# Designs tried in a protein design run: designed miniproteins, single chains. Part 9

Each design is a single chain, and the fold is of that chain. pLDDT is the mean over its residues in the fold that is shown.

## One batch from the design tools (miniprotein)

Design m280
Fold by ESMFold2-Fast:
Structure m280 (fold): chain A 76 residues (1-76)
Amino acid sequence: ARPLPRSDIAAFVESLPVGTKIHITRADGTPASGPIVVEEGGQGAIARGLATVAVGSELTVTYPNGRVERYRIVAD
């Protein structure tokens, strides 16, 4: 997975297109939540929520065009 520093989470989420889906997986590989869908104006709430997620958690991001990227939350 691509490293995503905690300090970059807010800017990262704000850059995601509307319709992007995010799945959170805990550091131990256990799913933490169901899909979060990026809605217009919802990025700030999503960024605040993700900022509380533990270092080592993985984000599986599915873009509206079907592209899938994996990010791992890392310490700065």
Scores: mean pLDDT 75

Design m281
Fold by ESMFold2-Fast:
Structure m281 (fold): chain A 85 residues (1-85)
Amino acid sequence: MGKELLIAAALGRAEDITPEMDVNAKDAEGLTPMTIAGYLGHYEVMRKLVSLGAEPIVEPLPSGTELAEALVAKDSKRVAELLEK
């Protein structure tokens, strides 16, 4: 269920993040929930992730992907749509 966690991070929904989730889950491109929340500015999600054991590290984005472009544009809805595929 890493997909649900990544979508919650993209939408800024800290309340949807539970201790049972793998807070270090990665998408197909190796992005963590912390990286996604950090680029989108979802500070409540970042705080929740750290409280559950996530490393407070925002990694560099892979170049040339639609997901990286959406993250740079701070388009939370587009990021969530791309993570649902």
Scores: mean pLDDT 76

Design m282
Fold by ESMFold2-Fast:
Parts: C-alpha cells; structure tokens; sequence
Structure m282 (fold): chain A 64 residues (1-64)
C-alpha cells in the first residue's frame, strides 16, 4: 500500500528528510511501480546530492 511505502521511505530518510534515489527506487519497485514511473518521480525530485525529499515523493504518490 502507499502507507507502507511512506513508512519505508521515512525509515531510510536522513535528518533532513532525504533518501538516496536508488533506495527510493528499490522500494517503489517492490510495490509494483514501473521503471518509467519511478524515473518520472526521480527526475522531478532528484537533488544535486543524488537524493530525493521523502515528503515530496509522498505528495506525488498521493496524486497517482
């Protein structure tokens, strides 16, 4: 479920609420998201440090 994805992302998040893009991709893939959807999410949210903000990922998942 989307709630389980949110929990897993928050567990991996650092003190700034950021998670490594590869770790986020693994979680999304486990829950049945296509590689194309994962790339779309990451391309919109990916920071210069190779991380994504968990709160922004959660917002995009709620809009799907």
Amino acid sequence: SIEEIKEKLRELADEDGLVDAQEAAKILREYGFSDQTILEILSKLLGEDGKVNVEEVEKLLEEL
Scores: mean pLDDT 80

Design m283
Fold by ESMFold2-Fast:
Structure m283 (fold): chain A 55 residues (1-55)
Amino acid sequence: TAEELAARGKGGIEAGRALGSEAGERHGQDAYQAGLAGDLEKAEAHLREASKHVG
């Protein structure tokens, strides 16, 4: 689950860059780092925020 959240965070970074959303990219990056750290709650919160900016 943590590895999957990290992968989704990385996807958010790429989607944010492709769409020109700095907020989406930032939240994707924060989700990626939280996922790597095993902080599932923080990773999910940032993924939810990233999705508001990139779909």
Scores: mean pLDDT 77

Design m284
Fold by ESMFold2-Fast:
Structure m284 (fold): chain A 97 residues (1-97)
Amino acid sequence: MKSKYEKAIEKIRELVEKLERGEITPLQAVDEMIKIVKELLSEETDPLKIFRLRLIIQVLEDAKKQLETITDEEEKMALVRRLADSVIEVLKQLELE
């Protein structure tokens, strides 16, 4: 049975694939990652996991502001790839507990 965290990781991976294909923008990718993490937060009851998910949302919101200052499209892509990898890593850690 797939956990909520495993399903969220799959959605983020699909989002990165869409970004690589040029089907969505870097800004859209970050907005969709925020929505995925907010959905996990809405169904979480563990206070420590809630705290970690809120921190991820804050990092993603700060990254949206950073994207507004980046002018190079490849730098925007690199930022979103790094963000996705970091979010997936944290979600994997939360799934193991």
Scores: mean pLDDT 86

Design m285
Fold by ESMFold2-Fast:
Structure m285 (fold): chain A 77 residues (1-77)
Amino acid sequence: SVEELLKEAEKKIREAKEHLEKGTKADKLAAVRAVVEASGLLSTIKALIKEGKASEEQKKKAEELEKEVEELREKLL
């Protein structure tokens, strides 16, 4: 469901932030992987939104999570 995908994306974003706080090279690689996974989940969510399978609240949450992923990408690249 869109709700479950949003929760998983939020979890991956949290994992990326936690790894960035730890600051080792291994943590940076783990953060990159988590961001890539979150991006993939958001792409799936966007497809479901286009199919009309998401509420307005879910669309807004997806937009916020996409913004957080963009900010994390800027910090990692």
Scores: mean pLDDT 85

Design m286
Fold by ESMFold2-Fast:
Structure m286 (fold): chain A 58 residues (1-58)
Amino acid sequence: VSESTIEQLAHQLGLSDLERNQYYDAAEGFIKALGLPESLVPKLVYLFLDTELAARQK
C-alpha cells in the first residue's frame, strides 16, 4: 500500500492532514508494541481508514 493510496482514502473520509497523521501515530505505536517491522505501518493505517469508510456505510 502506497502513501498516495492512504492520502486518497483519508480525503474520501474528510480527514485533515493532522487527523491522518494521528492514524499514523496510532499505527506506529501498535507496530512497535508488537515488535513488528515499521514497514507495516502504512498497511495498518490503510486498514484503519478502509474499516472506517466501510463503517460509515452502515
Scores: mean pLDDT 78

Design m287
Fold by ESMFold2-Fast:
Structure m287 (fold): chain A 99 residues (1-99)
Amino acid sequence: VGELARQRVEAILSGDVDRFEELHAGTSLAELGRDFLTKLLNLLRRRALTLADDPKRAADFLIGLIPASDLHQEALSAESVEPVTLPQALIDAILAEVP
């Protein structure tokens, strides 16, 4: 669903944990809890930053077209994940590539 994918990307790029949790309500990921979702959110943001030179690929990754199972495993095993700040230009570029 294009609208749901866009809302998920917006929540990730803004670091909105509450919205990210809402968007995963009723999924197996939500069953892992808020701490897991917070770590996963920060790992997804870090991956988006590493893809700054390719906003289309970053968008495809964040909407789920590119697998993130490695980040799921990292979120389960990590004690903490440091937040990152994304440049506004990168946020705007990625959102332009979301359907």
Scores: mean pLDDT 80

Design m288
Fold by ESMFold2-Fast:
Structure m288 (fold): chain A 96 residues (1-96)
Amino acid sequence: SMEEELEEARKRLERVLRAAARLTERLDELPEELIEAAIAASEAGKVDELAEKVKELLLAAGFPEEEAEEVAKDLKYLINNPELMEKLFEEKRAEA
């Protein structure tokens, strides 16, 4: 159902945001070349490459491999399903 798809998208978004917050605390451990590569992939719309570079950044920051893979998959899922993200934000706007 749409409600189940939106709940899954919300959980994936929450995992990505939590990982981003923890990654920010470890900025000094991040290779500059990987950050630049992730930005370049994002600007070029290369979703698979972006997900790969995000996983590499998380691993460089000392995240467990399983968690890094899950977050990278979550990010790729959200980017490839923009309609689910739009619906999540529409629900928040309607409830406000």
Scores: mean pLDDT 81

Design m289
Fold by ESMFold2-Fast:
Structure m289 (fold): chain A 59 residues (1-59)
Amino acid sequence: REEVIEFLMTQYKLSREEAEKIINSDDEERKEFLKKKGLSDSQIQLILNEIRRARGEAL
């Protein structure tokens, strides 16, 4: 959880509040937010996989 927050802040220059919001959102909200930030589809998929892994969700 904290590792994913730190990853998002370090790699994508998100604030802690933005990172926490993404982690607590569903996949559709995460995709929309990250697209608005200008991330590529490949980057979005990697982030979603890291969040799912951190939450113990199936990939």
Scores: mean pLDDT 75

Design m290
Fold by ESMFold2-Fast:
Structure m290 (fold): chain A 71 residues (1-71)
Amino acid sequence: LSEEELEEIVERAERAIKVLKTSKDPVIQQVAKRELEELIPLLEKGVEQATDPELRSRIEKVLKEAKELLK
């Protein structure tokens, strides 16, 4: 994954997390949860591939939040 692709994946995950925290609609929550589940393997790969420390830190933070929300 390129850094540009990783940034897009992080932004998508951040949006899905926000939706899960703010939406009361179970259909919207389920869609966001499913998107987040699909993004987790890409984020895990991204942590390994990211050379920029700031980007890596963002990916790690998003992964931690995503895993907590999916429990």
Scores: mean pLDDT 81

Design m291
Fold by ESMFold2-Fast:
Structure m291 (fold): chain A 109 residues (1-109)
Amino acid sequence: SKEEVDAKIAELAPVRAALTPEERQRLDDEINRYKEFLKGADKEKVIEKLLSILENYDNPNVDKDAVIRAARVLGELKDERAIEPLKKLLTSPDPRIQYAAAEALKNIL
């Protein structure tokens, strides 16, 4: 539920505060570049790649920042296909990934 997602975001608020303004700006800039790429690219192929990144979040070859970007982009696109992968990310041992998943779910739900 939205209330459960809001509670999870509140629980993870200290993790959000751990990002410097510069790190947050870089992450936001990368998300905006993904949004611009979606305007010119095959949208469905890009979304499939983002979903694949979420599904493979526990693979050591997958960049954790790429998982965070994929979660946030799919959340802003409000793509319901991301709901189940994002729910799985709420159980990730990485609090940054948990926070990104919770924010994305709040946007979709």
Scores: mean pLDDT 73

Design m292
Fold by ESMFold2-Fast:
Order: sequence, then structure tokens, then C-alpha cells
Structure m292 (fold): chain A 88 residues (1-88)
Amino acid sequence: MLEEIEEKTKEFEERLIKEEKVDEEKARELAELLRLQGIVYQAEREGKLTEEAAEAILEIARILEEKGLELPPEAVELVEKAREVLAK
């Protein structure tokens, strides 16, 4: 699972740089969100999605937004999912 998370994270980062022409630093920050998505997905498959994981996702997304970086659709969906977990 960790290997799969890293692979998806790298693919996402490369797509941001090549397709969106996002700065490498900002692309890495967005890739960290996708990495957390992999962790959350794994926890959910085990039947345990924690509030702590959801809070971490929201915190990182907030920091990126404060830096003026627009989240890609995949990251936006992850943030919404985290909000749903915390609202429950």
C-alpha cells in the first residue's frame, strides 16, 4: 500500500507540472494531499476513517489555499470527504 500511495503521488505531481504547469514546490504540496488521501483510503478499507486524518487533510488544504494555490479536482474531493467525516 505505501508503494502504491507513493506511485500515485508521483504521477499526480508530474501531471500538475506537465498539464497545469504548476510550480514544482506547489505541486509537491498538492502531492502531499494525495498522499494523505491514500492513507485515508487505506484506513477506510480497514473500516476506520479517523477524525485525526480528516483534520490533517483539512489543515494542509487550508495552508495551501492561504498560499493562493488552487486545489485540483482530486484534492477538492478529498477535502470534501474529510469535511463529511468531521461533520459526523
Scores: mean pLDDT 65

Design m293
Fold by ESMFold2-Fast:
Structure m293 (fold): chain A 98 residues (1-98)
Amino acid sequence: MKERIIELLKKAIEFIKQMKEKYKDNPEVVELFDKAIEHLKRAIEAVEKNDYDAALRHVTEAGSYAVKAAELVGDEEAKKKITEMFDEIERLLRQARA
């Protein structure tokens, strides 16, 4: 479980980095994606420490920033993919904390 959650968090970081590169000329969107990436990195650290409650808080914050960024640029496909990835990560984190 833990290894799978970390793998999905790393995949989320890579996808957000791709979106950041795609929208690099929009500083507001870049800032939101950077905030999402920083929260995802903190989520990985929390999972490694078995602090699934902290990991869940960081994932929720990251998802909020990433969705807001996708909405600002009107990228509905990115928004859908972000939502699906974050929902799966949150589902697994809730299972791990039980």
Scores: mean pLDDT 88

Design m294
Fold by ESMFold2-Fast:
Order: sequence, then structure tokens, then C-alpha cells
Structure m294 (fold): chain A 99 residues (1-99)
Amino acid sequence: MSKEELDREVERGLLEITRGVIKISGKNLGAEEAEKKALELLDKALEVVEENPELARALVFVAYAYFYGELGDDKKKEEYLKKSEEIAKKAGLPVPELP
């Protein structure tokens, strides 16, 4: 007891780091609305990470896709949307929608 418990803690740590990066980038780029919506998706990921880590990971990639799309980076938006779709489909989950 337990590598699985350690892996869950690592996933939570990565979610918190991702949240911090989005906050810093949103403020520096003046994208406060995109920052808020992306953070809402990350908060939802944190709520489900223990029960459904695959859904949490898919939501993290949707948050990135939304954030970069709002910044005009369509290439990164498409990349992260594909990653979210692949995870959701592999886990038998509905693909999370953009805000």
C-alpha cells in the first residue's frame, strides 16, 4: 500500500500545477475570461479524479484546448481536443464539450 495511492497523488499534483500555469498565463495575456472557464474545468477534474481519473484527464485536456483556442492558438486547441477525445473514447466515456 500502495503505488496506486501514490499515482493518484501525482495526478492531483499535476492538476494543481496545470491550474497555476493557466492562472499565470491568463493574467499575463489578459485572457481573464478564458482563464476562469479553464479553471472551472480543472476544478471539475479535481472533483472526479478519485472516482474517474480518465474523465479527469480528459477534462484537463479540454481546459487546455479551450484556453489556447481563446488565445487564438487553433493548432494547440485541436491537439488537446484530440487528446481529450482519445482518452474519453478509450475509457468508454462521452467526450467532454468545450464551454
Scores: mean pLDDT 70

Design m295
Fold by ESMFold2-Fast:
Structure m295 (fold): chain A 108 residues (1-108)
Amino acid sequence: MSAEKKAREEKEVEELAELTLERFGEIQGEEAREQIERLLAELRARDPEAARDFLRRMAMLQRLVQMYEDGTPREEVLRRGQELTPEYRELAERMSEVAEEVLERLEA
């Protein structure tokens, strides 16, 4: 694959992930969104690979929402969402570790 195609795919992933964050802020509030953005920035500094994978998962969530809005049956959307569960758990655990490290530094 060309470097240009890879860069285009990464940009699309980042754009879709941003839409997921925006929707999360609408549902859970801006403070919750800011917390996720801060944790993602810390994860990006600590483990850029895990941060990219997290962004890809967020982009996939936005695609599931788009499928639902485009008329895909709710049952099919939920089935596709279940496929994300194991990998998302692993990423959530890494985010929690970063949050603990940040909190320890604030207490020092």
Scores: mean pLDDT 66

Design m296
Fold by ESMFold2-Fast:
Structure m296 (fold): chain A 62 residues (1-62)
Amino acid sequence: DQSDQLTDQGVDYYKQGNRQKARTLFQKSLDIDPNNVRSRSALRGIDSGLSPDVIVDVLDWM
């Protein structure tokens, strides 16, 4: 799904340290599919200051 593809791109940018780009991609993913739990969880994790490894691990598990 396009929403999931945007989520994956967001995760990739977040791992590269580009938090702003990652956040934008996660929000764009939610604009396409508001029920995308992975993107919602990623945005919450970024806002909470969680490390990229923790956020990615949680998203991969979901």
Scores: mean pLDDT 75

Design m297
Fold by ESMFold2-Fast:
Structure m297 (fold): chain A 49 residues (1-49)
Amino acid sequence: SLASKIKSFEDAYEATLEELRAAGLDSQAERIENNRKYLEDIKKGKKLK
């Protein structure tokens, strides 16, 4: 289902963010956080523009 796919994506996104921060790639982690916020807005039926 779509809900299951969204959950899997969220889990993968958070895992990736944690790994990037652990590796010292803070700038990459910031980009991912910004993209995640945008995707959360889309998921909630909201758009930035």
Scores: mean pLDDT 72

Design m298
Fold by ESMFold2-Fast:
Formats: C-alpha cells, structure tokens, sequence
Structure m298 (fold): chain A 75 residues (1-75)
C-alpha cells in the first residue's frame, strides 16, 4: 500500500509537470507501470485511464489524485 501510494504520487507529480514540459509524460507512464507491478488491478486501470486521457493531462492528474485518495482511505 505505501509503495502504491508513493508511485501514484510520483505519477501525479509527473503529470502536473507535463503541462509545462511534455517530457514528464514518460515519467508518469513509468511510475504507473511500476504501480501495476505492485497492484495489478488498480495499476492496469490507472494505465488504461492514462492512455485514454494523456491528451488531457489535467483530467489524467485528477483521476490519479482521486485514486490516491481512495487508496489512502483503505489504510
């Protein structure tokens, strides 16, 4: 759980940075792939959402923040 939250926070931070520097999109994708290794079900859903929303980084960022809040509530 702690590692999954860390990886989601890293992906969300990279997506926020991507609005100013698109090179950070690759860092967001890598963080989500690592998240999938820790939590396969939620990680796959997050990657699928990222692929669908990567042309709208703000929407992707909101999705990841909502997912991180749900995981935090499970602690």
Amino acid sequence: LERALELLAMAAAALAAASEDPSYLAYAEESLREFQKVDEERGKAALDAFEALKDDPDAAHEYLNALARRLSAEL
Scores: mean pLDDT 72

Design m299
Fold by ESMFold2-Fast:
Structure m299 (fold): chain A 74 residues (1-74)
Amino acid sequence: SMAAEIARLEREAERLIEEARKAVEEGDVKKAYEYLLQFARTLRQLEEKGAPQEVLQRFREEMNEILFKISALK
């Protein structure tokens, strides 16, 4: 079902964002960007399948938070 596909993609997006956060904590900027790229692709699939706008907006905000943290690394 579409609901099951959306739920699977939401879990995948949450996994990818968690992996990106972990990579940032470890100072691995390259790995963090690789996970964020996969996350962006998963968000596109969620949008195509009609996931709620609130869910998509929350994920975009989490991605922006991680990008901000990467920009703060020195």
Scores: mean pLDDT 88

Design m300
Fold by ESMFold2-Fast:
Structure m300 (fold): chain A 72 residues (1-72)
Amino acid sequence: MQEELDKEIELALEVMRAAVYERIAERTGSPEDYKKAAEEYEHAAQIARELGRDDVAEFYTKKAEELKKKAE
Protein backbone atom coordinates (compact mmCIF):
# COMPACT_ATOMS: atom_id res chain seq x y z
CA MET A 1 0.00 0.00 0.00
CA GLN A 2 2.15 2.83 -1.37
CA GLU A 3 -0.46 5.51 -0.60
CA GLU A 4 -0.74 4.50 3.09
CA LEU A 5 3.04 4.27 3.46
CA ASP A 6 3.44 7.72 1.88
CA LYS A 7 0.91 9.15 4.37
CA GLU A 8 2.78 7.53 7.29
CA ILE A 9 5.98 9.21 6.08
CA GLU A 10 4.14 12.53 5.64
CA LEU A 11 2.80 12.26 9.21
CA ALA A 12 6.29 11.56 10.61
CA LEU A 13 7.85 14.47 8.69
CA GLU A 14 5.05 16.87 9.66
CA VAL A 15 5.36 15.91 13.35
CA MET A 16 9.12 16.53 13.19
CA ARG A 17 8.54 19.90 11.51
CA ALA A 18 5.90 20.85 14.10
CA ALA A 19 8.25 19.89 16.96
CA VAL A 20 11.03 22.06 15.48
CA TYR A 21 8.70 25.07 15.20
CA GLU A 22 7.40 24.44 18.75
CA ARG A 23 10.98 24.50 20.07
CA ILE A 24 11.69 27.72 18.15
CA ALA A 25 8.52 29.30 19.61
CA GLU A 26 9.52 28.22 23.14
CA ARG A 27 12.90 29.94 22.70
CA THR A 28 11.66 33.14 21.00
CA GLY A 29 8.32 33.58 22.78
CA SER A 30 7.05 35.11 19.52
CA PRO A 31 3.29 34.88 18.79
CA GLU A 32 4.17 34.33 15.11
CA ASP A 33 6.34 31.31 15.96
CA TYR A 34 3.64 29.81 18.21
CA LYS A 35 1.10 30.28 15.41
CA LYS A 36 3.42 28.52 12.94
CA ALA A 37 3.95 25.60 15.33
CA ALA A 38 0.17 25.30 15.85
CA GLU A 39 -0.44 25.23 12.06
CA GLU A 40 2.09 22.40 11.62
CA TYR A 41 0.46 20.34 14.41
CA GLU A 42 -2.97 20.92 12.79
CA HIS A 43 -1.56 19.46 9.55
CA ALA A 44 -0.19 16.47 11.49
CA ALA A 45 -3.61 15.93 13.11
CA GLN A 46 -5.29 16.00 9.67
CA ILE A 47 -2.92 13.35 8.28
CA ALA A 48 -3.44 11.22 11.41
CA ARG A 49 -7.23 11.36 10.89
CA GLU A 50 -6.81 10.27 7.26
CA LEU A 51 -4.84 7.28 8.57
CA GLY A 52 -7.60 6.44 11.10
CA ARG A 53 -5.36 7.27 14.07
CA ASP A 54 -7.95 9.22 16.03
CA ASP A 55 -6.00 9.19 19.33
CA VAL A 56 -2.93 10.61 17.59
CA ALA A 57 -5.07 13.21 15.80
CA GLU A 58 -6.69 14.30 19.11
CA PHE A 59 -3.27 14.62 20.77
CA TYR A 60 -1.90 16.94 18.05
CA THR A 61 -5.17 18.91 17.88
CA LYS A 62 -4.82 19.66 21.63
CA LYS A 63 -1.18 20.70 21.14
CA ALA A 64 -2.20 23.06 18.34
CA GLU A 65 -4.94 24.62 20.52
CA GLU A 66 -2.48 25.20 23.40
CA LEU A 67 0.03 26.83 21.04
CA LYS A 68 -2.68 29.05 19.51
CA LYS A 69 -3.53 30.33 23.00
CA LYS A 70 0.13 31.32 23.48
CA ALA A 71 0.07 33.08 20.07
CA GLU A 72 -2.73 35.41 21.25
Scores: mean pLDDT 83

Design m301
Fold by ESMFold2-Fast:
Structure m301 (fold): chain A 81 residues (1-81)
Amino acid sequence: PKPSLLEVFEELFEKYKEKLSEELKKLWEQMIRIYEENKDNEEVQKIFEDGVIGAYTLLEEDRVELAKEVLERTIKKMEEL
């Protein structure tokens, strides 16, 4: 909901860039693209936020594979709306 929320998440992504596989980076880019295409859809915005929080929490714990699963599930939920 806060206008700078996406920018804060992008900053967190940059901090974990060295820990991210190329595949995880592509999933993040795909998720952002869907979010941008559906910026006026509140349900998509909420799913995006929940997914980002979940993925970054796992990245903080070095659980890259689980973070990847969270991003994949988030993308599917956003596409299904």
Scores: mean pLDDT 74

Design m302
Fold by ESMFold2-Fast:
Structure m302 (fold): chain A 77 residues (1-77)
Amino acid sequence: AEEAREEMREAREKALADAKAGGPSAAEQAKKELEDFGNERKAAYLAAGDGAAASAVTIEMQRGLKELDELKAELER
């Protein structure tokens, strides 16, 4: 679970940085990339039998998507 949280944290930081650099359209693209990455990692952990890591990925992905939505709204001010 800790490794899964760290993976998603790195992905979230990259997505937020990409969004800040590119504006609202980059924020939408970053959301799609974060969601795709999170779903891929979740599926991999579930296939490995690590439900705790899969749950951690889901939670961190949802947090990152919310942060990107808030950032996109701020950038569209």
Scores: mean pLDDT 81

Design m303
Fold by ESMFold2-Fast:
Structure m303 (fold): chain A 80 residues (1-80)
Amino acid sequence: MHPDLGRYLGHALGHLPSLPKLSESAEQALREFIGRLAERGLPVEEILAALRQVHAQLETLSGEIDGETVRAIGDEVLAR
């Protein structure tokens, strides 16, 4: 994982109190989402922009977030 992307995930999951509680499967899905964007050859700036879109959607959800929810949101962001 790129150091900047790893630092963003650490900050978002450990520091932002408004972020919905993510399960281990949700964290895994976020890492897989980053890997998919990197494999497509997207620059770090565009990967970070996509992560911000995913994060903004996760913030609108209530309750515990699982990996399937994160994958669905990631696929929606990539389709746009």
Scores: mean pLDDT 67

Design m304
Fold by ESMFold2-Fast:
Structure m304 (fold): chain A 73 residues (1-73)
Amino acid sequence: SDSPRKYGQLAEEYIKQGKDEEAVEALKKALDLVLKSTSGELAELIKRYFLQKGKELKDEKARKELEEYIASL
C-alpha cells in the first residue's frame, strides 16, 4: 500500500537524479497522505519540513510549484 514514507523516499531519489518534476509530485503525495491524519501545530510543522525539503530542488519552477501547493493547504 502507498505510504508517506514510500513517497518521501521516492522524492529523495528523484532529487538525486535531477528529476525535479517527479520529485514534486512524490512530495505532494507524501504531504497529502500525512495531512489526512494530522492537524493543528503538527500539520504546520510538517508543512514547514516539506517547504525546507523543496529547497533541495534545482528547478525554480518545480520549487515554486511545491511552495504554492503547500501554501494552498
Scores: mean pLDDT 84

Design m305
Fold by ESMFold2-Fast:
Structure m305 (fold): chain A 94 residues (1-94)
Amino acid sequence: SMEEAIKELIEVIEKEEFDEEEFWAAVEKLAKLDEELKKAKEEFLLAVHSGNKEETLKAFEKLKEELKKLVPKEYHEKLDEVLEKFLEKVLKHL
């Protein structure tokens, strides 16, 4: 369910040590249940595959916006911290 997928994502972002693979797996599960998040995820992956930093940053902002719509506001600060770490790892591989 959507509630279970959101809870799983919250549990991942609240961990003391950030796990990129667990985070992305939780995002992928949530994206299967939300059309706009799925679209934002697909656009982000296309931008990353293009190797274009500007397009990747634009697509990332949209992905962040769609995640924030689904995640309760009380977790947005922690979500932003996790997303920043995730983006840093992605950009190192660009």
Scores: mean pLDDT 86

Design m306
Fold by ESMFold2-Fast:
Structure m306 (fold): chain A 70 residues (1-70)
Amino acid sequence: SDAEEARKLLEELERRLEELKEKASTLSGVQRMVGEAEVKELEEAIKRIKELLKTDPKEALRAAQEVLSR
């Protein structure tokens, strides 16, 4: 189902978020600022997808696929 596929992609996105957080923590200056911005963008995308899963699983799946394709 779209909800099951979206949940699997969401788990992958959460793994990417942990990797980005770890990487950002090793950076400094402008590179750290860019890394922290990427972390924030992914956190907001994950939050939106979780909310969409409750009301529109098809849109949640599309959103998750779009984020993963970046």
Scores: mean pLDDT 85

Design m307
Fold by ESMFold2-Fast:
Structure m307 (fold): chain A 104 residues (1-104)
Amino acid sequence: SLVAELEALAAALLALLRAGAPADDIYATLRQLARVLGDAYAQLGRKENRERDYAALYTGTVLRLIGLVEEILLARRNGDEARLAAALRELEALLDEILARLRE
């Protein structure tokens, strides 16, 4: 299912970010997550006859995901452990919110 694929990609993204993996691997996983999320939101938009609302939600969610990943990478580069921990918690919360919405 798309939800199971998103759960796996979310876990993979968090694991890569926590491990300080190469940026290319992080962005490749983020791109896959964004693609699967787009498919999931398009399916929900069609099912609920709210395609425009889900398209707007998708765009906003992807921008938030990119911003948090960039914040995590910047905090790690600068050795800001407090900001890194905070940004990782915020990303985990956002991913949990996305998955909860799709399970409803």
Scores: mean pLDDT 89

Design m308
Fold by ESMFold2-Fast:
Structure m308 (fold): chain A 100 residues (1-100)
Amino acid sequence: EFPVIEAESEEEFKKQLRDFIEKNGKVLPLDEVVKLFTEKKDYEKLANALFSYGEEYLKQGKFDEAARAFTLAAIAYEKSGNQDKADEARKLAEKARELS
């Protein structure tokens, strides 16, 4: 089950994701997020959404979900050409795995 997120900025994505998590208490299906953005080929928006999911999962202590989200964000950032963000996401994924 996945909400449609049409945010224009990373800040708006984070706000919408946080609001959804707080109201619904459901884990967002990362595979559906990947599928949605892959069809549109907008890897930067996909990466930003996944990075935000990772940050929210870390705040909730859901380290396995956080590691998965950050790993997918890193791959999406690499595909978008944002190597600095990809490296940051990989480091956060490793940290989340160590905390798991």
Scores: mean pLDDT 67

Design m309
Fold by ESMFold2-Fast:
Structure m309 (fold): chain A 71 residues (1-71)
Amino acid sequence: SRDLHQQAVQYAQQGNYVQTATTLQQIVDQGYGQVTLRTLQRRGVDLQRIRDAAQQQGYDRTVQLIDTVIS
């Protein structure tokens, strides 16, 4: 999960929101995700862009998790 966390942060810094959403869904499937989302938020990443990508990919659990941080 730490390697996936680092990958998600790197994709987000590159503006690759689709790959960020895909990697975040893998983290969520492992029972994690909040730490990664808070790291992205602290680094000024636009969580709405990740949410939009996750919704388009059908990553409903990732969308729900992002909504708990944005709201």
Scores: mean pLDDT 87

Design m310
Fold by ESMFold2-Fast:
Structure m310 (fold): chain A 82 residues (1-82)
Amino acid sequence: SAAEEKEKEMQAYLEEVYAEIARLAQEFLATGDPAKVAEARALVQEMTEKMIATAKELNDQERLEAVREGGERVLAELDAAA
């Protein structure tokens, strides 16, 4: 179904984004470059927006609210750590 295809596409996207965030964390540990933290924050924001868009396409209001709240929480944690 279209919903199953969207879920698989989202899962693949999340795996790629998590790998990129891990790469940025490793680069930060190696270089001390604070720009790597800013890049990770931007990726989390983009990921959250894509997850919200997918929840809207699936008409899943419960998922939409959970993703929005989760994304806001993660961004707040990153802002506190910076």
Scores: mean pLDDT 78

Design m311
Fold by ESMFold2-Fast:
Structure m311 (fold): chain A 81 residues (1-81)
Amino acid sequence: LNALTAALAALIKAAINAAMQAAGVSHASEIASITTTAGLAVPASTPASVTVTTKSGAVVAAPAALIAALQAAANALRAAL
């Protein structure tokens, strides 16, 4: 990964974790990493599937609200770049 890709991923992860914490989600369920079939194409389209790896190492399917938040955050960051 190049530095820009890493920075974008870190910002998206931080924003989602902050939103989850504000919603009362436990720290153990916070996102450690996100994988998608579309990668950074998320701003252009919703990925066909999204999986989330939590800090506890669990791999879970992303809920629709999280996908929507990811799309919005990625679009906002792309507009800033």
Scores: mean pLDDT 55

Design m312
Fold by ESMFold2-Fast:
Structure m312 (fold): chain A 80 residues (1-80)
Amino acid sequence: MPVLEGELDPSASPAEQMLHSARLLAELGLATFADDPAFVAEVEALMARIEANADDPAAMLALIRELAALMEAQLARRRA
């Protein structure tokens, strides 16, 4: 059966929880700034890197922080 992407399994590992949080953040960014193809491409590239490091919580955390910084920069850019 299809899994609802917004549902978090409470038994999920820390890495799975981080991946789920990263996906939600990426989806919010893509929904908010879908009109900016450069931003969309950067978010998709970061998500691919996060998923590639799903077994390394430290690497995932660093990439999630980079994704959050990208979101902050995009918000600042839209105000400029």
Scores: mean pLDDT 75

Design m313
Fold by ESMFold2-Fast:
Structure m313 (fold): chain A 96 residues (1-96)
Amino acid sequence: DLVELLLKAKAEAKELIAKSKSARELLEEGKRLLADLEDKYKVIVGAFLLEEAYRKGDPEIQEEIERIGEELEEKGAEILEKIVREISEAVQKYLE
């Protein structure tokens, strides 16, 4: 079930965010998790970390995340942004 996968991934991302000391550290962890695009769970966790890094980061971090997005699209990861957005909306609707 997508909702169960999302809730579990969000919980892990929240723990990783809480342990992170900077937006740069979140960016580096997100990149590591996105190294294997076939691991859906890691991809979702990595996407949540990049979203948080983008929100808390400076313009340099935001630019690097945008470049990662472009590189992932070349690898067929146009799905990633849509999944993260749909995931965030589904989790919010489930919790409300």
Scores: mean pLDDT 75

Design m314
Fold by ESMFold2-Fast:
Structure m314 (fold): chain A 87 residues (1-87)
Amino acid sequence: MSLEERLLKIAETSLEKNADKSYEEKASVAFGNLFIYAYLIVPESTEEINEALGPIVEKAKNAKSDEELKKQIYEGAKLIAELIKKS
């Protein structure tokens, strides 16, 4: 499984487990799980990943639809994969 595929699976699982929650809660849990995974692989890049994800996390928390929420979470997962590969 590729790094991107694994991060997307973490995001998908988080969204499925929290299907009954608010968009803010869904975003917070999904990004929390993605961040924990990134920390386990590249702890030295944690600050860079946090900075890069900030705007995406805020957009996800303020999502008005499932499509908008998923778009932001998937973009965040892809960005994390890119930053891990860059390190």
Scores: mean pLDDT 82

